# Designed miniproteins, single chains, continued (4): the designs that were tried, part 94

Each design is a single chain, and the fold is of that chain. pLDDT is the mean over its residues in the fold that is shown.

## One batch from the design tools (miniprotein)

Design m15262
Fold by ESMFold2-Fast:
Structure m15262 (fold): chain A 101 residues (1-101)
Amino acid sequence: LPEHLSAEPQVFTVDGKPAAWAFGTQQADGTVALNVSNLSSTPVTVTVNGETKTVAPGESVTLTGREGDVLTVTNDGVTNTFTIRVVPSSEAARRAQELAA
């Protein structure tokens, strides 16, 4: 069976509170369309593969990366980094449910 692949979902926390949520889907060409949502009340700055975007509170942006690229998320002076890992979409969906609980 052809398996769809997704980026492993990630929550970024600042002071123990969720600040940003990242998830994505791998396209047929191997690129990952990575969606980053700002869950905080302050702007979040996100960087992947040299592309930087600012996400307003309650907004989302899409960046393009690949497996092994580093997602950098900065909110309220706190910076977190995460290496994009591609997993089966079924596994990503399960992880997203666990993080949302």
Scores: mean pLDDT 78

Design m15263
Fold by ESMFold2-Fast:
Structure m15263 (fold): chain A 88 residues (1-88)
Amino acid sequence: MLSEQEARERFQALVAEFNELVPDLQLEVAPDASRAELILVVGQMHAHLQLLGLPVPAPEEWPTIDSSWQEVVDFAERLLALLKEALA
């Protein structure tokens, strides 16, 4: 399982890739971001995919405060994969 620091670093890399595909979005992740702050960024990624009309996971599938760091990262990876597939 990912440590909190490993999860933050992986999440930052995912957001950087997301921003490269959508440069006008400019999502930011603090180096010391809490799990709740990462979930907020996930919400922004999800909202953008919905605006593009992409088939996104239901809100009930979103990570919560009870979700692990791994689960938050995995969900962000899922959103990035959906964006990459749509752009292919």
Scores: mean pLDDT 80

Design m15264
Fold by ESMFold2-Fast:
Structure m15264 (fold): chain A 71 residues (1-71)
Amino acid sequence: MIEEMLKATESIKEKLMELMKQANEYSEQGDLKKAYELSLEALKLAEEAGPNAGVAIVAGSSMVSSVRSKL
């Protein structure tokens, strides 16, 4: 269980970084709708990771806020 939890956390962080990168690229292109959708998916993954993924949750929330501020 604990080993599976660690692997899941690392996988979620990698997916989070990829989603944040894509969201940033779409935001830079002016496609705020896609950027926002990707940011929400990142936040959802961070929330599923739970409180032990505080860094991922903070990063996801920050990304959603940043994209929202550009809307």
Scores: mean pLDDT 68

Design m15265
Fold by ESMFold2-Fast:
Structure m15265 (fold): chain A 71 residues (1-71)
Amino acid sequence: MKPSLTDKLLARLIGRDVAMEGKKQGLSEEEIIKLAKERAREFAKNRGYSDEQIEELVKIAEEEAKRELEK
């Protein structure tokens, strides 16, 4: 089963929020991406997703964090 559209949106918001806050705190791009991936992984595990679904949500958060950093 694929992650829900709502949980995919939440993963995107995690990536965006981590990138915005990390930039304000002066974190490096590498640190921000790592933090976004860690937060998305914790979120997905707490939701009871499989390893494949966790990695899908982690990838969504990473891609959104990178997009926010390009601004």
Scores: mean pLDDT 84

Design m15266
Fold by ESMFold2-Fast:
Structure m15266 (fold): chain A 77 residues (1-77)
Amino acid sequence: ATARVRVTVHDPELAKIAKERKEEIKEGLETVWGLSDVEIEATEDKVVITFDAPRERAEALVAAKSPDPRVEVELVE
């Protein structure tokens, strides 16, 4: 089974880059990291990346403590 993961990064500079280079970042995530159904949404001060992962891996990512306080990871239905 797969699960959908949402990663939110609170960084205005990364948000600006993601807004300008959505296509490149999306292709990179799909090609380099093997993620599927990748969606990138950038606002003024944050980037939201959602993707499909194997459920066990998704749950591990959510349970893992992020070393960066700007990064939030959550499981989406």
Scores: mean pLDDT 76

Design m15267
Fold by ESMFold2-Fast:
Structure m15267 (fold): chain A 96 residues (1-96)
Amino acid sequence: SLDEAARLVNEAAIHLKEGDYEKAVELARQALKLTPKDSPLYAAALVILAEAFLRMGKYDEAIKYAQEAIKVAEKNGDTDLLERARKILEEAESKK
């Protein structure tokens, strides 16, 4: 199921890039159900959720998922995901 979760995260990222934020949320949520909560893949799915909600103007949800992504990324030492999550959090808080 981790291979399926990785596929879902990749598809969610593509939809996010294309501006299909609702589909990105759907796919990222499916990926979260298939991944261990402390995994790098779980953090990646949370970052996609946070960015999708930010782009939709749903700042409370963006803050929530960005904060969760920061905690998971810090635990895994994933500096790229940590930077992305922090940037999303800062932007969401500035627009709230």
Scores: mean pLDDT 89

Design m15268
Fold by ESMFold2-Fast:
Parts: sequence; C-alpha cells; structure tokens
Structure m15268 (fold): chain A 74 residues (1-74)
Amino acid sequence: MAQLHQQMVEKEQKLGEKGDDDTLNLLHELFKQKKDISEIEKELQKFHKEKGYDEETIKNVKEYIELYKQIQKL
C-alpha cells in the first residue's frame, strides 16, 4: 500500500518538474470526479494528441494510471 502511494507521488513529482502541470491538473480533476479508468485513459489520450506530448511523458502518465488501478483494487 504505502509503496504504491510513494511511487505515485514520485511520478507526480517528475511530471510537475517537466512543466506538465496541465496533465497533472487534468488527472487530479478526473480522479476527484471518480471517473472510470477507461474514461480517464480516453481523456488523457485526447489531451496528449492536442498537446503533442512526447512518448516518455505518455509512458509516465500510463504508469501513474497503472499505480492508481493497483491502489483501487485494494
């Protein structure tokens, strides 16, 4: 439990350091709205297409969602 939360915090920190505040704000808003993971993934895919984010940023976001999925299963 604690290790998954720690990894998620580290991913958030890395996204913020790259100036990806818009993606973090969108993720936090979608989580706050209790959206299904599939809806979160669709919104992020649309957002990334519009912003033209690189593959590394997309990978970090996907890893963050996977950590969120693991926490939700607990």
Scores: mean pLDDT 68

Design m15269
Fold by ESMFold2-Fast:
Structure m15269 (fold): chain A 104 residues (1-104)
Amino acid sequence: MTRAEKLEKRLIKEFDEKMPNAKKEIKDKVYELIKEIGKAYEEAETSSAEEVWKKIQELNDKILKLIDQMKKQGMSEEDIKIVKEIALRGLGYLIFERVRKEAE
C-alpha cells in the first residue's frame, strides 16, 4: 500500500466506526473527499511547498462546502463535528508535508 492508500484506509475506517448508519449520499461524499485528500497527499511528494499550499486551500474550500451542505440537509452538530475532525486530520498530513518541504 502507498502512504496515500494507508491514509485513505485509516480515515475511511474512522468514519465508518464513528458514523456506521450514515446515509449513502453522505457516505459517498465523505469517501470522495477522503480519496481527494489521499490523492493530494500522494502528489505532495513531487509538488512544491507552494503547490501543496494551493491544494490545502482547495480542499479546505471543499470541506467548508460539504459542511454547509450537511447543515442544510439537517445533519446533527455531532455528526458534522465527526466529518470535520476526519477532514481536518487528513489536511493535517498535507500541512505537515508543506512544513517539511519548507524546512528542507
Scores: mean pLDDT 84

Design m15270
Fold by ESMFold2-Fast:
Structure m15270 (fold): chain A 68 residues (1-68)
Amino acid sequence: MSLEEMVRELLAQGLPAVPLAKYLVGNQLDLSPAEAARLPDEVRREALESLPLSPELKEELFAAIRAA
C-alpha cells in the first residue's frame, strides 16, 4: 500500500488531519509530533513536499497545520 493510499484511508476513517500532518512531518524528520509542531512553517512544508503524496493531499495537510 502506498503512503498516499494509507493517508487517504486514515482520513476517510475520521482521523483528524492536524495530528496526522504532525505525525508525518515528525516521522520524515525523525522527531516527535510535538517537536514537529514547533518547527517553522517552511521546514514543515519541505517535509510534507518530500513525501510521495498528491498535490491535493499536501494542500489539505498544509491547510490543517496552518489553521492549528
Scores: mean pLDDT 76

Design m15271
Fold by ESMFold2-Fast:
Structure m15271 (fold): chain A 83 residues (1-83)
Amino acid sequence: MTVEVSTPRQEQDAAARRLAELALENDELTVVLRGMSLQDQQALADRIVALALEAGYEVKVEIHADSVTVTIRQSPELAAARA
């Protein structure tokens, strides 16, 4: 599932939490951050990454000239390594 996000700074924490919850319901979630400053895109990406990693998910971040892409996956290998 792919979601494009352009979120005001004041709502970034709430948006990050909602996206992390959505990742729990999907095997793979791709979040594309655009239409914000690079600094704001990185801040939102960092929050999404932190929440996903705390939940035990695999995260990939790709920084582009005008967007940041965050891919969140359920990692069976990570789960097996911790069991």
Scores: mean pLDDT 71

Design m15272
Fold by ESMFold2-Fast:
Structure m15272 (fold): chain A 67 residues (1-67)
Amino acid sequence: KGEKAYNAAVGSFTMGDYDLALKYAQESFKNGNYKGSYRVAKLVSLFGPKKYQPQAKKLADEAKKKI
């Protein structure tokens, strides 16, 4: 379920792969893991490159509404 996608998103984030981290965070959201999706999206919005911040903020806001 959404746990595997969340773990993959966290791993991608720690490796500096922000594109893959957001992709897995979105998959986590689609699988119903809204808390996991929110956590990764929030991390990318705070610590990721500016290029990814708008997408990350949008995903974090959408996930927060589902919690």
Scores: mean pLDDT 82

Design m15273
Fold by ESMFold2-Fast:
Structure m15273 (fold): chain A 81 residues (1-81)
Amino acid sequence: LAEIEALAAEVKALAAEHLDEETAARLNGLVDMLLMALRSEDRAMAREAVEALRRFRGEITDPALAAAVDRLIAAAERALA
């Protein structure tokens, strides 16, 4: 979980730098949903959060933020395997 929390913090920092406030807030909400689901061992909610992050990833044009989101998704999928 520490790895996923670190990746989540990186995504939030890059979102604040590269996205407008409203879009960053939406991404932060999805990241928080994923972290809450993983901490509560709610696998169904965690899978929904990953799917939402994958959909949101299509809206990201900044390569650094895109890569950070991809790393977060990959780490979450490994935790759910």
Scores: mean pLDDT 86

Design m15274
Fold by ESMFold2-Fast:
Structure m15274 (fold): chain A 87 residues (1-87)
Amino acid sequence: SKVKEETLIQFRALASLGELFTKIQQAKREGAPQSKIDELEKIFEEFKEEVKKILQDLKNGKITPEEAEKKLDELEEEVTKKVNEIM
């Protein structure tokens, strides 16, 4: 059902945010410089806001579940590249 597809996309988005959160916590535990932590936290906040927009567009019927998944794929790739440049 459409509701099931939307729910799975929401869980995927939350899982991706959780993965980045875990990486930031690990960097803190490993004693990474505060400047590096600040950059990672900025990426996390930007990622969270972009996810929020995708989920809102999906909820409002502005995009389809398939389009939402593609946007999340692109966003996750961009975030991964940014994180790898810092880590």
Scores: mean pLDDT 87

Design m15275
Fold by ESMFold2-Fast:
Structure m15275 (fold): chain A 74 residues (1-74)
Amino acid sequence: SLLDEAKALIDEIVALVEEYKLNDLSEEERQELDKRIKALLTRVQELLLGLSEAEREEVWAYFVEKMKEVNAKV
């Protein structure tokens, strides 16, 4: 489903954000991760257009909880 696909993309984004925050990365590595994160965010935004309001709220809540887990590690 589009909802499951959006959540899977969020999992990918969160993993890249965690890599960015927890590792001592070079400027080049940071730029590459930022580019990948932005590309995935664009894909999520495209999927959100196919979701209901309730499903979009579920995706947002999922993202917030996943980011809270990452922020607790830093």
Scores: mean pLDDT 83

Design m15276
Fold by ESMFold2-Fast:
Structure m15276 (fold): chain A 66 residues (1-66)
Amino acid sequence: MEEAERLKEEGLAKLDAGDIEGAGLKVGELYRLGARELAQEVLDYAASKGVDLEEVERAGARAVAL
């Protein structure tokens, strides 16, 4: 699924740039597409960098609600 892979790569890039909210929005969009495994990869990467997963998930929830 090309679109889901792109969203994952964008999420990882946002985390590398310190854009936690942007990364969370990409995770939320991955969940909307049913790409739960790719969303989990972004979350695992965030955890490996010491990022607050609760902040990432909160941003993702806003994306799904809109």
Scores: mean pLDDT 79

Design m15277
Fold by ESMFold2-Fast:
Structure m15277 (fold): chain A 71 residues (1-71)
Amino acid sequence: SDEELQNLLLALEIAIKEQDLEAVKRLIEEFVKRFPDRKEELREHIERTLSRIPVSEEFRKELLEYFESLL
């Protein structure tokens, strides 16, 4: 459902803010598994979140490399 999708995106934003890479990877994997046709929406949300929330360069690189590996 859209509500479940929005809850996953909110959880992902929180994990990004906390720079919890393990949680981010698990949430991205869960999103792709549950909503395989919504990968572009996930990409847009990640890009928007990273533009608003300051994170380390290492964290940003690891997150983006992991996401691209699932495409």
Scores: mean pLDDT 86

Design m15278
Fold by ESMFold2-Fast:
Structure m15278 (fold): chain A 84 residues (1-84)
Amino acid sequence: SSTFAQMSAEQRAELAAKSAEELAALEAMSEEELEEAFKDVSIEELETGIKQLEELLAQTTDPATRALLQKTIEILKKQLEKKK
């Protein structure tokens, strides 16, 4: 599997775009709807997604993108905690 360190600029941009789309979808949901939406997502899938976003955040200097990634990570971490 490609690690974040081996990702091209295009792959990193795709991950950031996916994060933006996911945040928009998540912000449209209530807390109850979020719990239902994440029922079909495994703990391992959430942990993998969070790790990828955290790696992207660590290498991102743009404040707007950092804020977007931090919000997405926070939502995903809360859903992960509810599943544990």
Scores: mean pLDDT 72

Design m15279
Fold by ESMFold2-Fast:
Structure m15279 (fold): chain A 70 residues (1-70)
Amino acid sequence: AAVEKARKEGEEEIKRAQDEAFRKTSELTEAGLKGTPEEAQKKAMEAARVAVEASDRIMEVRKRVEEIEA
Protein backbone atom coordinates (compact mmCIF):
# COMPACT_ATOMS: atom_id res chain seq x y z
CA ALA A 1 0.00 0.00 0.00
CA ALA A 2 2.61 2.56 1.07
CA VAL A 3 4.97 1.40 -1.69
CA GLU A 4 2.20 1.66 -4.30
CA LYS A 5 1.37 5.19 -3.12
CA ALA A 6 5.02 6.23 -3.25
CA ARG A 7 5.36 4.76 -6.76
CA LYS A 8 2.26 6.56 -8.04
CA GLU A 9 3.35 9.86 -6.48
CA GLY A 10 6.83 9.31 -7.89
CA GLU A 11 5.45 8.58 -11.36
CA GLU A 12 3.38 11.77 -11.21
CA GLU A 13 6.43 13.82 -10.18
CA ILE A 14 8.55 12.24 -12.92
CA LYS A 15 5.80 12.80 -15.49
CA ARG A 16 5.43 16.43 -14.41
CA ALA A 17 9.18 16.99 -14.73
CA GLN A 18 9.25 15.28 -18.14
CA ASP A 19 6.22 17.27 -19.36
CA GLU A 20 7.88 20.55 -18.32
CA ALA A 21 11.14 19.58 -20.05
CA PHE A 22 9.22 18.53 -23.19
CA ARG A 23 7.29 21.79 -23.20
CA LYS A 24 10.50 23.84 -22.99
CA THR A 25 12.09 21.76 -25.73
CA SER A 26 9.03 22.33 -27.96
CA GLU A 27 9.29 26.09 -27.31
CA LEU A 28 12.98 25.97 -28.26
CA THR A 29 12.16 24.11 -31.50
CA GLU A 30 9.48 26.67 -32.42
CA ALA A 31 11.82 29.59 -31.63
CA GLY A 32 14.55 28.00 -33.73
CA LEU A 33 12.25 27.48 -36.71
CA LYS A 34 10.36 30.79 -36.74
CA GLY A 35 11.70 32.98 -33.94
CA THR A 36 14.69 35.27 -33.70
CA PRO A 37 18.19 34.09 -32.67
CA GLU A 38 17.67 35.93 -29.36
CA GLU A 39 14.42 34.04 -28.69
CA ALA A 40 16.12 30.74 -29.54
CA GLN A 41 18.99 31.54 -27.15
CA LYS A 42 16.61 32.38 -24.28
CA LYS A 43 14.59 29.21 -24.88
CA ALA A 44 17.79 27.13 -25.07
CA MET A 45 18.89 28.39 -21.65
CA GLU A 46 15.43 27.72 -20.19
CA ALA A 47 15.33 24.21 -21.69
CA ALA A 48 18.80 23.40 -20.31
CA ARG A 49 17.87 24.61 -16.82
CA VAL A 50 14.58 22.67 -16.79
CA ALA A 51 16.32 19.51 -18.07
CA VAL A 52 18.87 19.64 -15.21
CA GLU A 53 16.11 20.25 -12.66
CA ALA A 54 14.03 17.40 -14.09
CA SER A 55 17.01 15.02 -13.97
CA ASP A 56 17.71 15.91 -10.33
CA ARG A 57 14.04 15.51 -9.42
CA ILE A 58 13.78 12.10 -11.10
CA MET A 59 16.87 10.88 -9.22
CA GLU A 60 15.46 12.08 -5.89
CA VAL A 61 12.11 10.38 -6.57
CA ARG A 62 13.84 7.11 -7.54
CA LYS A 63 15.94 7.18 -4.36
CA ARG A 64 12.86 7.84 -2.22
CA VAL A 65 10.90 4.94 -3.74
CA GLU A 66 13.89 2.58 -3.45
CA GLU A 67 14.30 3.46 0.25
CA ILE A 68 10.62 2.72 0.95
CA GLU A 69 10.87 -0.64 -0.90
CA ALA A 70 13.82 -1.69 1.25
Scores: mean pLDDT 77

Design m15280
Fold by ESMFold2-Fast:
Structure m15280 (fold): chain A 70 residues (1-70)
Amino acid sequence: MVEEEVEKELARLDEELAAALAEMAANPQPEASEERLRAMAEAAREVIRLRAEGVPDEEIREWLRRRAAA
């Protein structure tokens, strides 16, 4: 069931983002920014949702390439 799989992926992403933000607060890195981490998390959540909706991997890759090119 795709719903349960998506829920697990989103929960894992939220945990990773929370950990990364906590690390940024304690030990900020010059090459990493909170804004960049949040943007990457948003892109990952969208990919998870698109896969859940049955969007083909090829279309998801095209969307990611378009987003990266902007």
Scores: mean pLDDT 67

Design m15281
Fold by ESMFold2-Fast:
Structure m15281 (fold): chain A 90 residues (1-90)
Amino acid sequence: DPAEEFLKAAREAAESILNGDTEKAIEAVKRMIEIMDKIENPEAQRYGIAAVMAANAAIVALDLGDRETARQYAETMVELAEKAAEIAKK
């Protein structure tokens, strides 16, 4: 299930962001992007795109040393990935 794989990658990205591991976070976001193209439900894919946007914002914040903003965007990323998985569930 691509949406469940996407959610798993999003959770891995969030863990890496919270640990301050920018390199591992970037690798997880690359996996999210690869999986997103496999999500066939258009509404779920839109939430997937939003999750990737939040992920990139979290990585930028982390690179700038703003760990609190990075955490907030990581939380938003996971929430959006969970929405994508819920919508794809049929």
Scores: mean pLDDT 87

Design m15282
Fold by ESMFold2-Fast:
Structure m15282 (fold): chain A 74 residues (1-74)
Amino acid sequence: PREVALEKRDDIRKVLLSIPGVGEETAERAIRAIEAARSAGEAAANGMATLMRNPNVTVAQAVEAQDRVLALLT
């Protein structure tokens, strides 16, 4: 949900920026997608989809980030 994502914004940002190849712009896009979601599951999926659009991010890294973001939102 948006409220939890706003409270956890810095923690989510740290998770996203810990992924090799993810810069500030990709992290901001993922955070916006997470904040637009109606549920924690949708938020995590939106974040993963945004990360998967970055060619420097592997599927394994995107899945791990999705799990970590979901844990922060639930």
Scores: mean pLDDT 74

Design m15283
Fold by ESMFold2-Fast:
Structure m15283 (fold): chain A 84 residues (1-84)
Amino acid sequence: NAVPAQVSRSDLLTIASQIGKNESQIEEIISTFQELGEPEPLKAAFQYLRAELREKNKIKLSDEDIDLLNRIGVHDLKRAVEKI
């Protein structure tokens, strides 16, 4: 599936709404990718949200989708546990 060459906040909101995420959760995902050193955090966030949408709809995930889901999941778990 195509990823836009430039990803906007509107693109992220559109896909996030389909998986029940709000603007605050999108900002958290963007922040997480920035902390992980992603050069294009908005594009990475879009790819991550697309992977979550695929998982929610029981579509087979690519290795890249699995990596993105695990990367955010591990980071968020560490943040939640370590920061309490």
Scores: mean pLDDT 72

Design m15284
Fold by ESMFold2-Fast:
Structure m15284 (fold): chain A 73 residues (1-73)
Amino acid sequence: SEERKKLNEELRKLGEELKPLFEKAANGDLEAMEEVLKLMIEMLRKYGPLAGLSKEEIEELIEKAKKEFEELK
């Protein structure tokens, strides 16, 4: 419970710091979109196990996200 609250607080602070990056990505900035993708990959690897995802499931989601990003180019 306490660890989850601390995690939520850290994620909230990270979200505030990254607002400009997300806005640029939303406006079609390819560099910003790539940075958001990298961040999402890091978050999936770091917090995916806490959400009940296996290592294999996390890597499959990452591969799918990378493929979908390449299709947007």
Scores: mean pLDDT 76

Design m15285
Fold by ESMFold2-Fast:
Structure m15285 (fold): chain A 56 residues (1-56)
Amino acid sequence: ELQKLLEEIERVARELGEMLRPQRSADGVLGPLTPEQRELMKRAAELQEKVQKLED
């Protein structure tokens, strides 16, 4: 149950990042997207840690 939640969060974060990857264009039109993507991944990791503690 909780494991499914954390797995979905991780998958969504990764899929979202890959979705934005082709949209970022080589010209750098999206600019600060790279650090933002990492922030999203970082948030996903935090949620994952919380889920682990809740499962305990």
Scores: mean pLDDT 61

Design m15286
Fold by ESMFold2-Fast:
Structure m15286 (fold): chain A 68 residues (1-68)
Amino acid sequence: MISQEELDLAVFELAVATAYAVAVSQGKITPEEARRLFDEALARIEELVKQGKFDEARSLVKELIDSL
């Protein structure tokens, strides 16, 4: 079974991916920029989750989505 930590990571990844996909669909950002930003965000979120810093990961996700 997937761990709770991996489930939280998957939820954060899905939220960020969805936000960037919507932003691309609305013309706010290019697909290439979205891919780069998503990869950078994913790496940072994964590191925070791996360290058990779920509140910091959640804050980062909110900050990234709000920046769009």
Scores: mean pLDDT 79

Design m15287
Fold by ESMFold2-Fast:
Structure m15287 (fold): chain A 92 residues (1-92)
Amino acid sequence: VEELREQLRQAIRDGDSQRALELARELIARAPPDEAAEILREAIDEAGRLGRVDVMTALIRASGTLPMTSEQTARMVGTALRGLGRIVDREL
């Protein structure tokens, strides 16, 4: 799982949305749901900070396949909205 987490961080830095999506799916398959949800939330936050629109949207889409609690879903949505706001503000 740690290797996947590091590879995901690299894909985010590189702006490689396809690789990030594949790594996120692998993470979801291998990690416990709670751990996968938190790692994906951190990844979405990082993508938003770096202005990686395609990566962020790919990760948000992948997170939709996770069985999450309502609290986890709220935190994920909040992170995604903040990230989108940063990207829109920076690019405009």
Scores: mean pLDDT 76

Design m15288
Fold by ESMFold2-Fast:
Structure m15288 (fold): chain A 68 residues (1-68)
Amino acid sequence: MSVAEAAQRAAEATKDLPLDERILYVKVAVLYAEGYTPEEIAKRLGISVATVQRIIDELVARGVLPAP
């Protein structure tokens, strides 16, 4: 999956979320597609690793991101 594809799919899957949450989901999807670990993503975005893992798990379960 390309970074652009991950961003597009995450944006589609989060259309119904508030803009701030949608931006967060897209950022997590992009960084994950670039090969960053959940810990690296958490550090870059200033959020907890647990929050990043929850977002990744949700996006994987919805078919937005590939399983690790």
Scores: mean pLDDT 80

Design m15289
Fold by ESMFold2-Fast:
Structure m15289 (fold): chain A 98 residues (1-98)
Amino acid sequence: SELEKARAIIDALKAHPLAAPFLNLPSADDPFRSQLTRPVSLSEIEAKVKSGEIKTLEELWEELNTLYDNVLSTYDKDSQVYKDALALYNFAQALIDS
């Protein structure tokens, strides 16, 4: 049940209209990529859920927190990327808490 819920959550996040910038890692030439100490994307999180590295909702939430923290700490709060990341963060919280 929890593993099925984790799969459903990551699938919902990847399908979200605002997910495109977070779906894959930025290219090596992207200034954002060079500022990441632990780069994570939604596709990498999906791979970890499918491989069994992520087995619980708590583990899924920890990976999502890393992704969102990377964006929210790097981009200006007035940027579209920041606003979209915050919207996805709130959406992800609602799914995990449901």
Scores: mean pLDDT 79

Design m15290
Fold by ESMFold2-Fast:
Structure m15290 (fold): chain A 65 residues (1-65)
Amino acid sequence: FLDLLEEMAKELGVTDEEIEKAYEEIKPNSKTDEEARRRALLHVIAKKTGKSVEEVVKEINEKLK
């Protein structure tokens, strides 16, 4: 799941700085580092594509099939 998120972010031209920025904002409200990273990637991808986080999750779940 995380691997697909990272691949999508790379294909969309998301920078490491954008991911780190989102991660730092999400980290205080996340239970685990993995959860924070997953949420950060979802938010950055959603912002780049103009889609909601829910839409991005749906697309990734479809790719996993």
Scores: mean pLDDT 75

Design m15291
Fold by ESMFold2-Fast:
Structure m15291 (fold): chain A 68 residues (1-68)
Amino acid sequence: MEAEYEAGLHLQRAYEADPEWVAEHKDEIAAEIMKAHGEGGPQSMADVAKRIEEEARRRAELRRQLAA
């Protein structure tokens, strides 16, 4: 449950950083998480979720700069 919990936290933080991007790419995110789980188990899933959080934060910052 630890890696699943961490994956959930990272996805929650990604949604908080850029809710529209996460919602728009929900199917792609789900597919990437499921692929990671299949290839490396729960730990791999958590690692991918962390990467998704970083991408959401990066995109939110870029939109902030471009929208100004």
Scores: mean pLDDT 78

Design m15292
Fold by ESMFold2-Fast:
Structure m15292 (fold): chain A 75 residues (1-75)
Amino acid sequence: SAMRDEQMRLIAEAVRRLVEKVRANPDATDEELEQLYREVFAELEKRAQEKGIPLDREFAERVFRTVLRTLRERR
């Protein structure tokens, strides 16, 4: 589905931004990482809404949580 592919593209772009922000703050606390997560996720939701793309919120949250866990494990 073209809409599913577009959703995956938006999620991938948002994940890239999250990774960049985390790498820019290597000493970030868990609380600060949670704040970065919330900011990037809110931007993802806004972009999806502006483009009329249905966002599977639960799926997107799982992807973000998996990425954040991976980044934490590499510390």
Scores: mean pLDDT 83

Design m15293
Fold by ESMFold2-Fast:
Structure m15293 (fold): chain A 84 residues (1-84)
Amino acid sequence: LTREEIEEKIIELALELVDADEEEKELIRELARKSPEEIKALAEEIAEKLEKEKIGEDDKTELVRRGKIVGAVAAAKALVLGEL
């Protein structure tokens, strides 16, 4: 499998894990190209913001949604790379 084929499989699996709109699909494609370490760092950053900061309910909802997308891509990467 080429890098592009691996990225495509990650995107496909992530899209199966989350019900994503067109904007979120683009985010999934972007995240699929990042390293596992970068994805983990993003997930940790989102988790810290949710726990440490007093944020508005709308911003909190957006961070939770973004966290689910980042988590889905991380899970997809782990599954695809683990089967190689």
Scores: mean pLDDT 76

Design m15294
Fold by ESMFold2-Fast:
Structure m15294 (fold): chain A 61 residues (1-61)
Amino acid sequence: SEAEKKAIQEKLRETEEKVQQVIEIADRLGALGDESSARQVKIGAEEELKRARAEAEAKLA
């Protein structure tokens, strides 16, 4: 239904915003000298976004 599609798209947008915030926090931690942890967090955040997009595509099919 249209309502279900809208809910899925809304959830994806929420996840995209959260991932962006996590990356920004990771960048700040890297600037403070924890570059290895910052890199690991960014990789995890990017993988989470990729999974969220794939799940949204599957549910919209």
Scores: mean pLDDT 84

Design m15295
Fold by ESMFold2-Fast:
Formats: C-alpha cells, structure tokens, sequence
Structure m15295 (fold): chain A 79 residues (1-79)
C-alpha cells in the first residue's frame, strides 16, 4: 500500500510539473479539487488514513490528466 502511494505521489508531481505553466489546466485542477473537497473529507472520516490517501491520490492524478469527472466519480464511489 505505501509503495503504491509513493508511486501515485511521484506520478502526481510529474503531471503537475508538465502543466504548471499552463494556467487554464491549473484552473481546471483547482476547480476539480474544490468540487472534490466535501467528498475527500467524507473519505477521510470513513476510511483508514492510508486507504483514504490512496483514493485521494488516484483522484488527483485523474484531475491532473484532465479527467476530472472520472476523478470525482472515483471519490463518489469510495465514500
């Protein structure tokens, strides 16, 4: 589990570095994260910390890839 979390953190950082100079993509990610906030809070309350972090990182990777609806659906199904 910890190894998978590490892999997702590294992928999220790589994706962020690819889009960090693209203000429109960063704005889309920020909007997705704001829509995700209540779902992430519920996930943290209902799951062990490591499992919650795993799902949240998987959703973040999807947001960074521009797959915002898929990330939100992942969070909705996890809570």
Amino acid sequence: LEERIKELREEALRLYEEIRDDEERLAAVREALERARPLMLRLEESHPPEEAELVMLEALVLFLQGRSEEGLELLRRAV
Scores: mean pLDDT 83

Design m15296
Fold by ESMFold2-Fast:
Structure m15296 (fold): chain A 83 residues (1-83)
Amino acid sequence: SKEEELRRLVSQAVGLILLDYIENKDYEKAIKAMNALGEAFRALREGDEETAEKYIDEAEKLVSPETAKQLRELFEKARELLK
């Protein structure tokens, strides 16, 4: 189902943030990134594209550039899934 695929994408995104944390040890940024990610996917599920973009942009700024790129790719897959 779309819900199961969305949950899988969210789990992958959380895993990326945790791997980023293991490498850089910035606990505060990791927590903020996970919170922003959660808000982005919640807004996306609600059809609030503007709020979703705001929060995914916030999450991207809180992780490494490589992790940010991968988070964006997962977010775009979720957006396409929910169309």
Scores: mean pLDDT 86

Design m15297
Fold by ESMFold2-Fast:
Structure m15297 (fold): chain A 80 residues (1-80)
Amino acid sequence: MKVKFTFKNGSEAIVEFSEEDTAVEFIEKVAEAMENLTVEEAEILRKIYLDIDPNSTAKELVEYIKENSEELGIKVEELP
């Protein structure tokens, strides 16, 4: 599965993951794709790390971000 993340500051990351990946592994892939993270973007990722259930799937994390996109400052779009 491939998803596009758009941060509130306009930074974008495209991440490819397996639906079987854990939420933590997915967040790590996003962080790696965003090598030049700003302080704000890094803090958003840290907030997600604190709030996420470590036993969640990457797909469940994508749905969580979609439902909380305004609060997290992240937009998620599924790519074909």
Scores: mean pLDDT 73

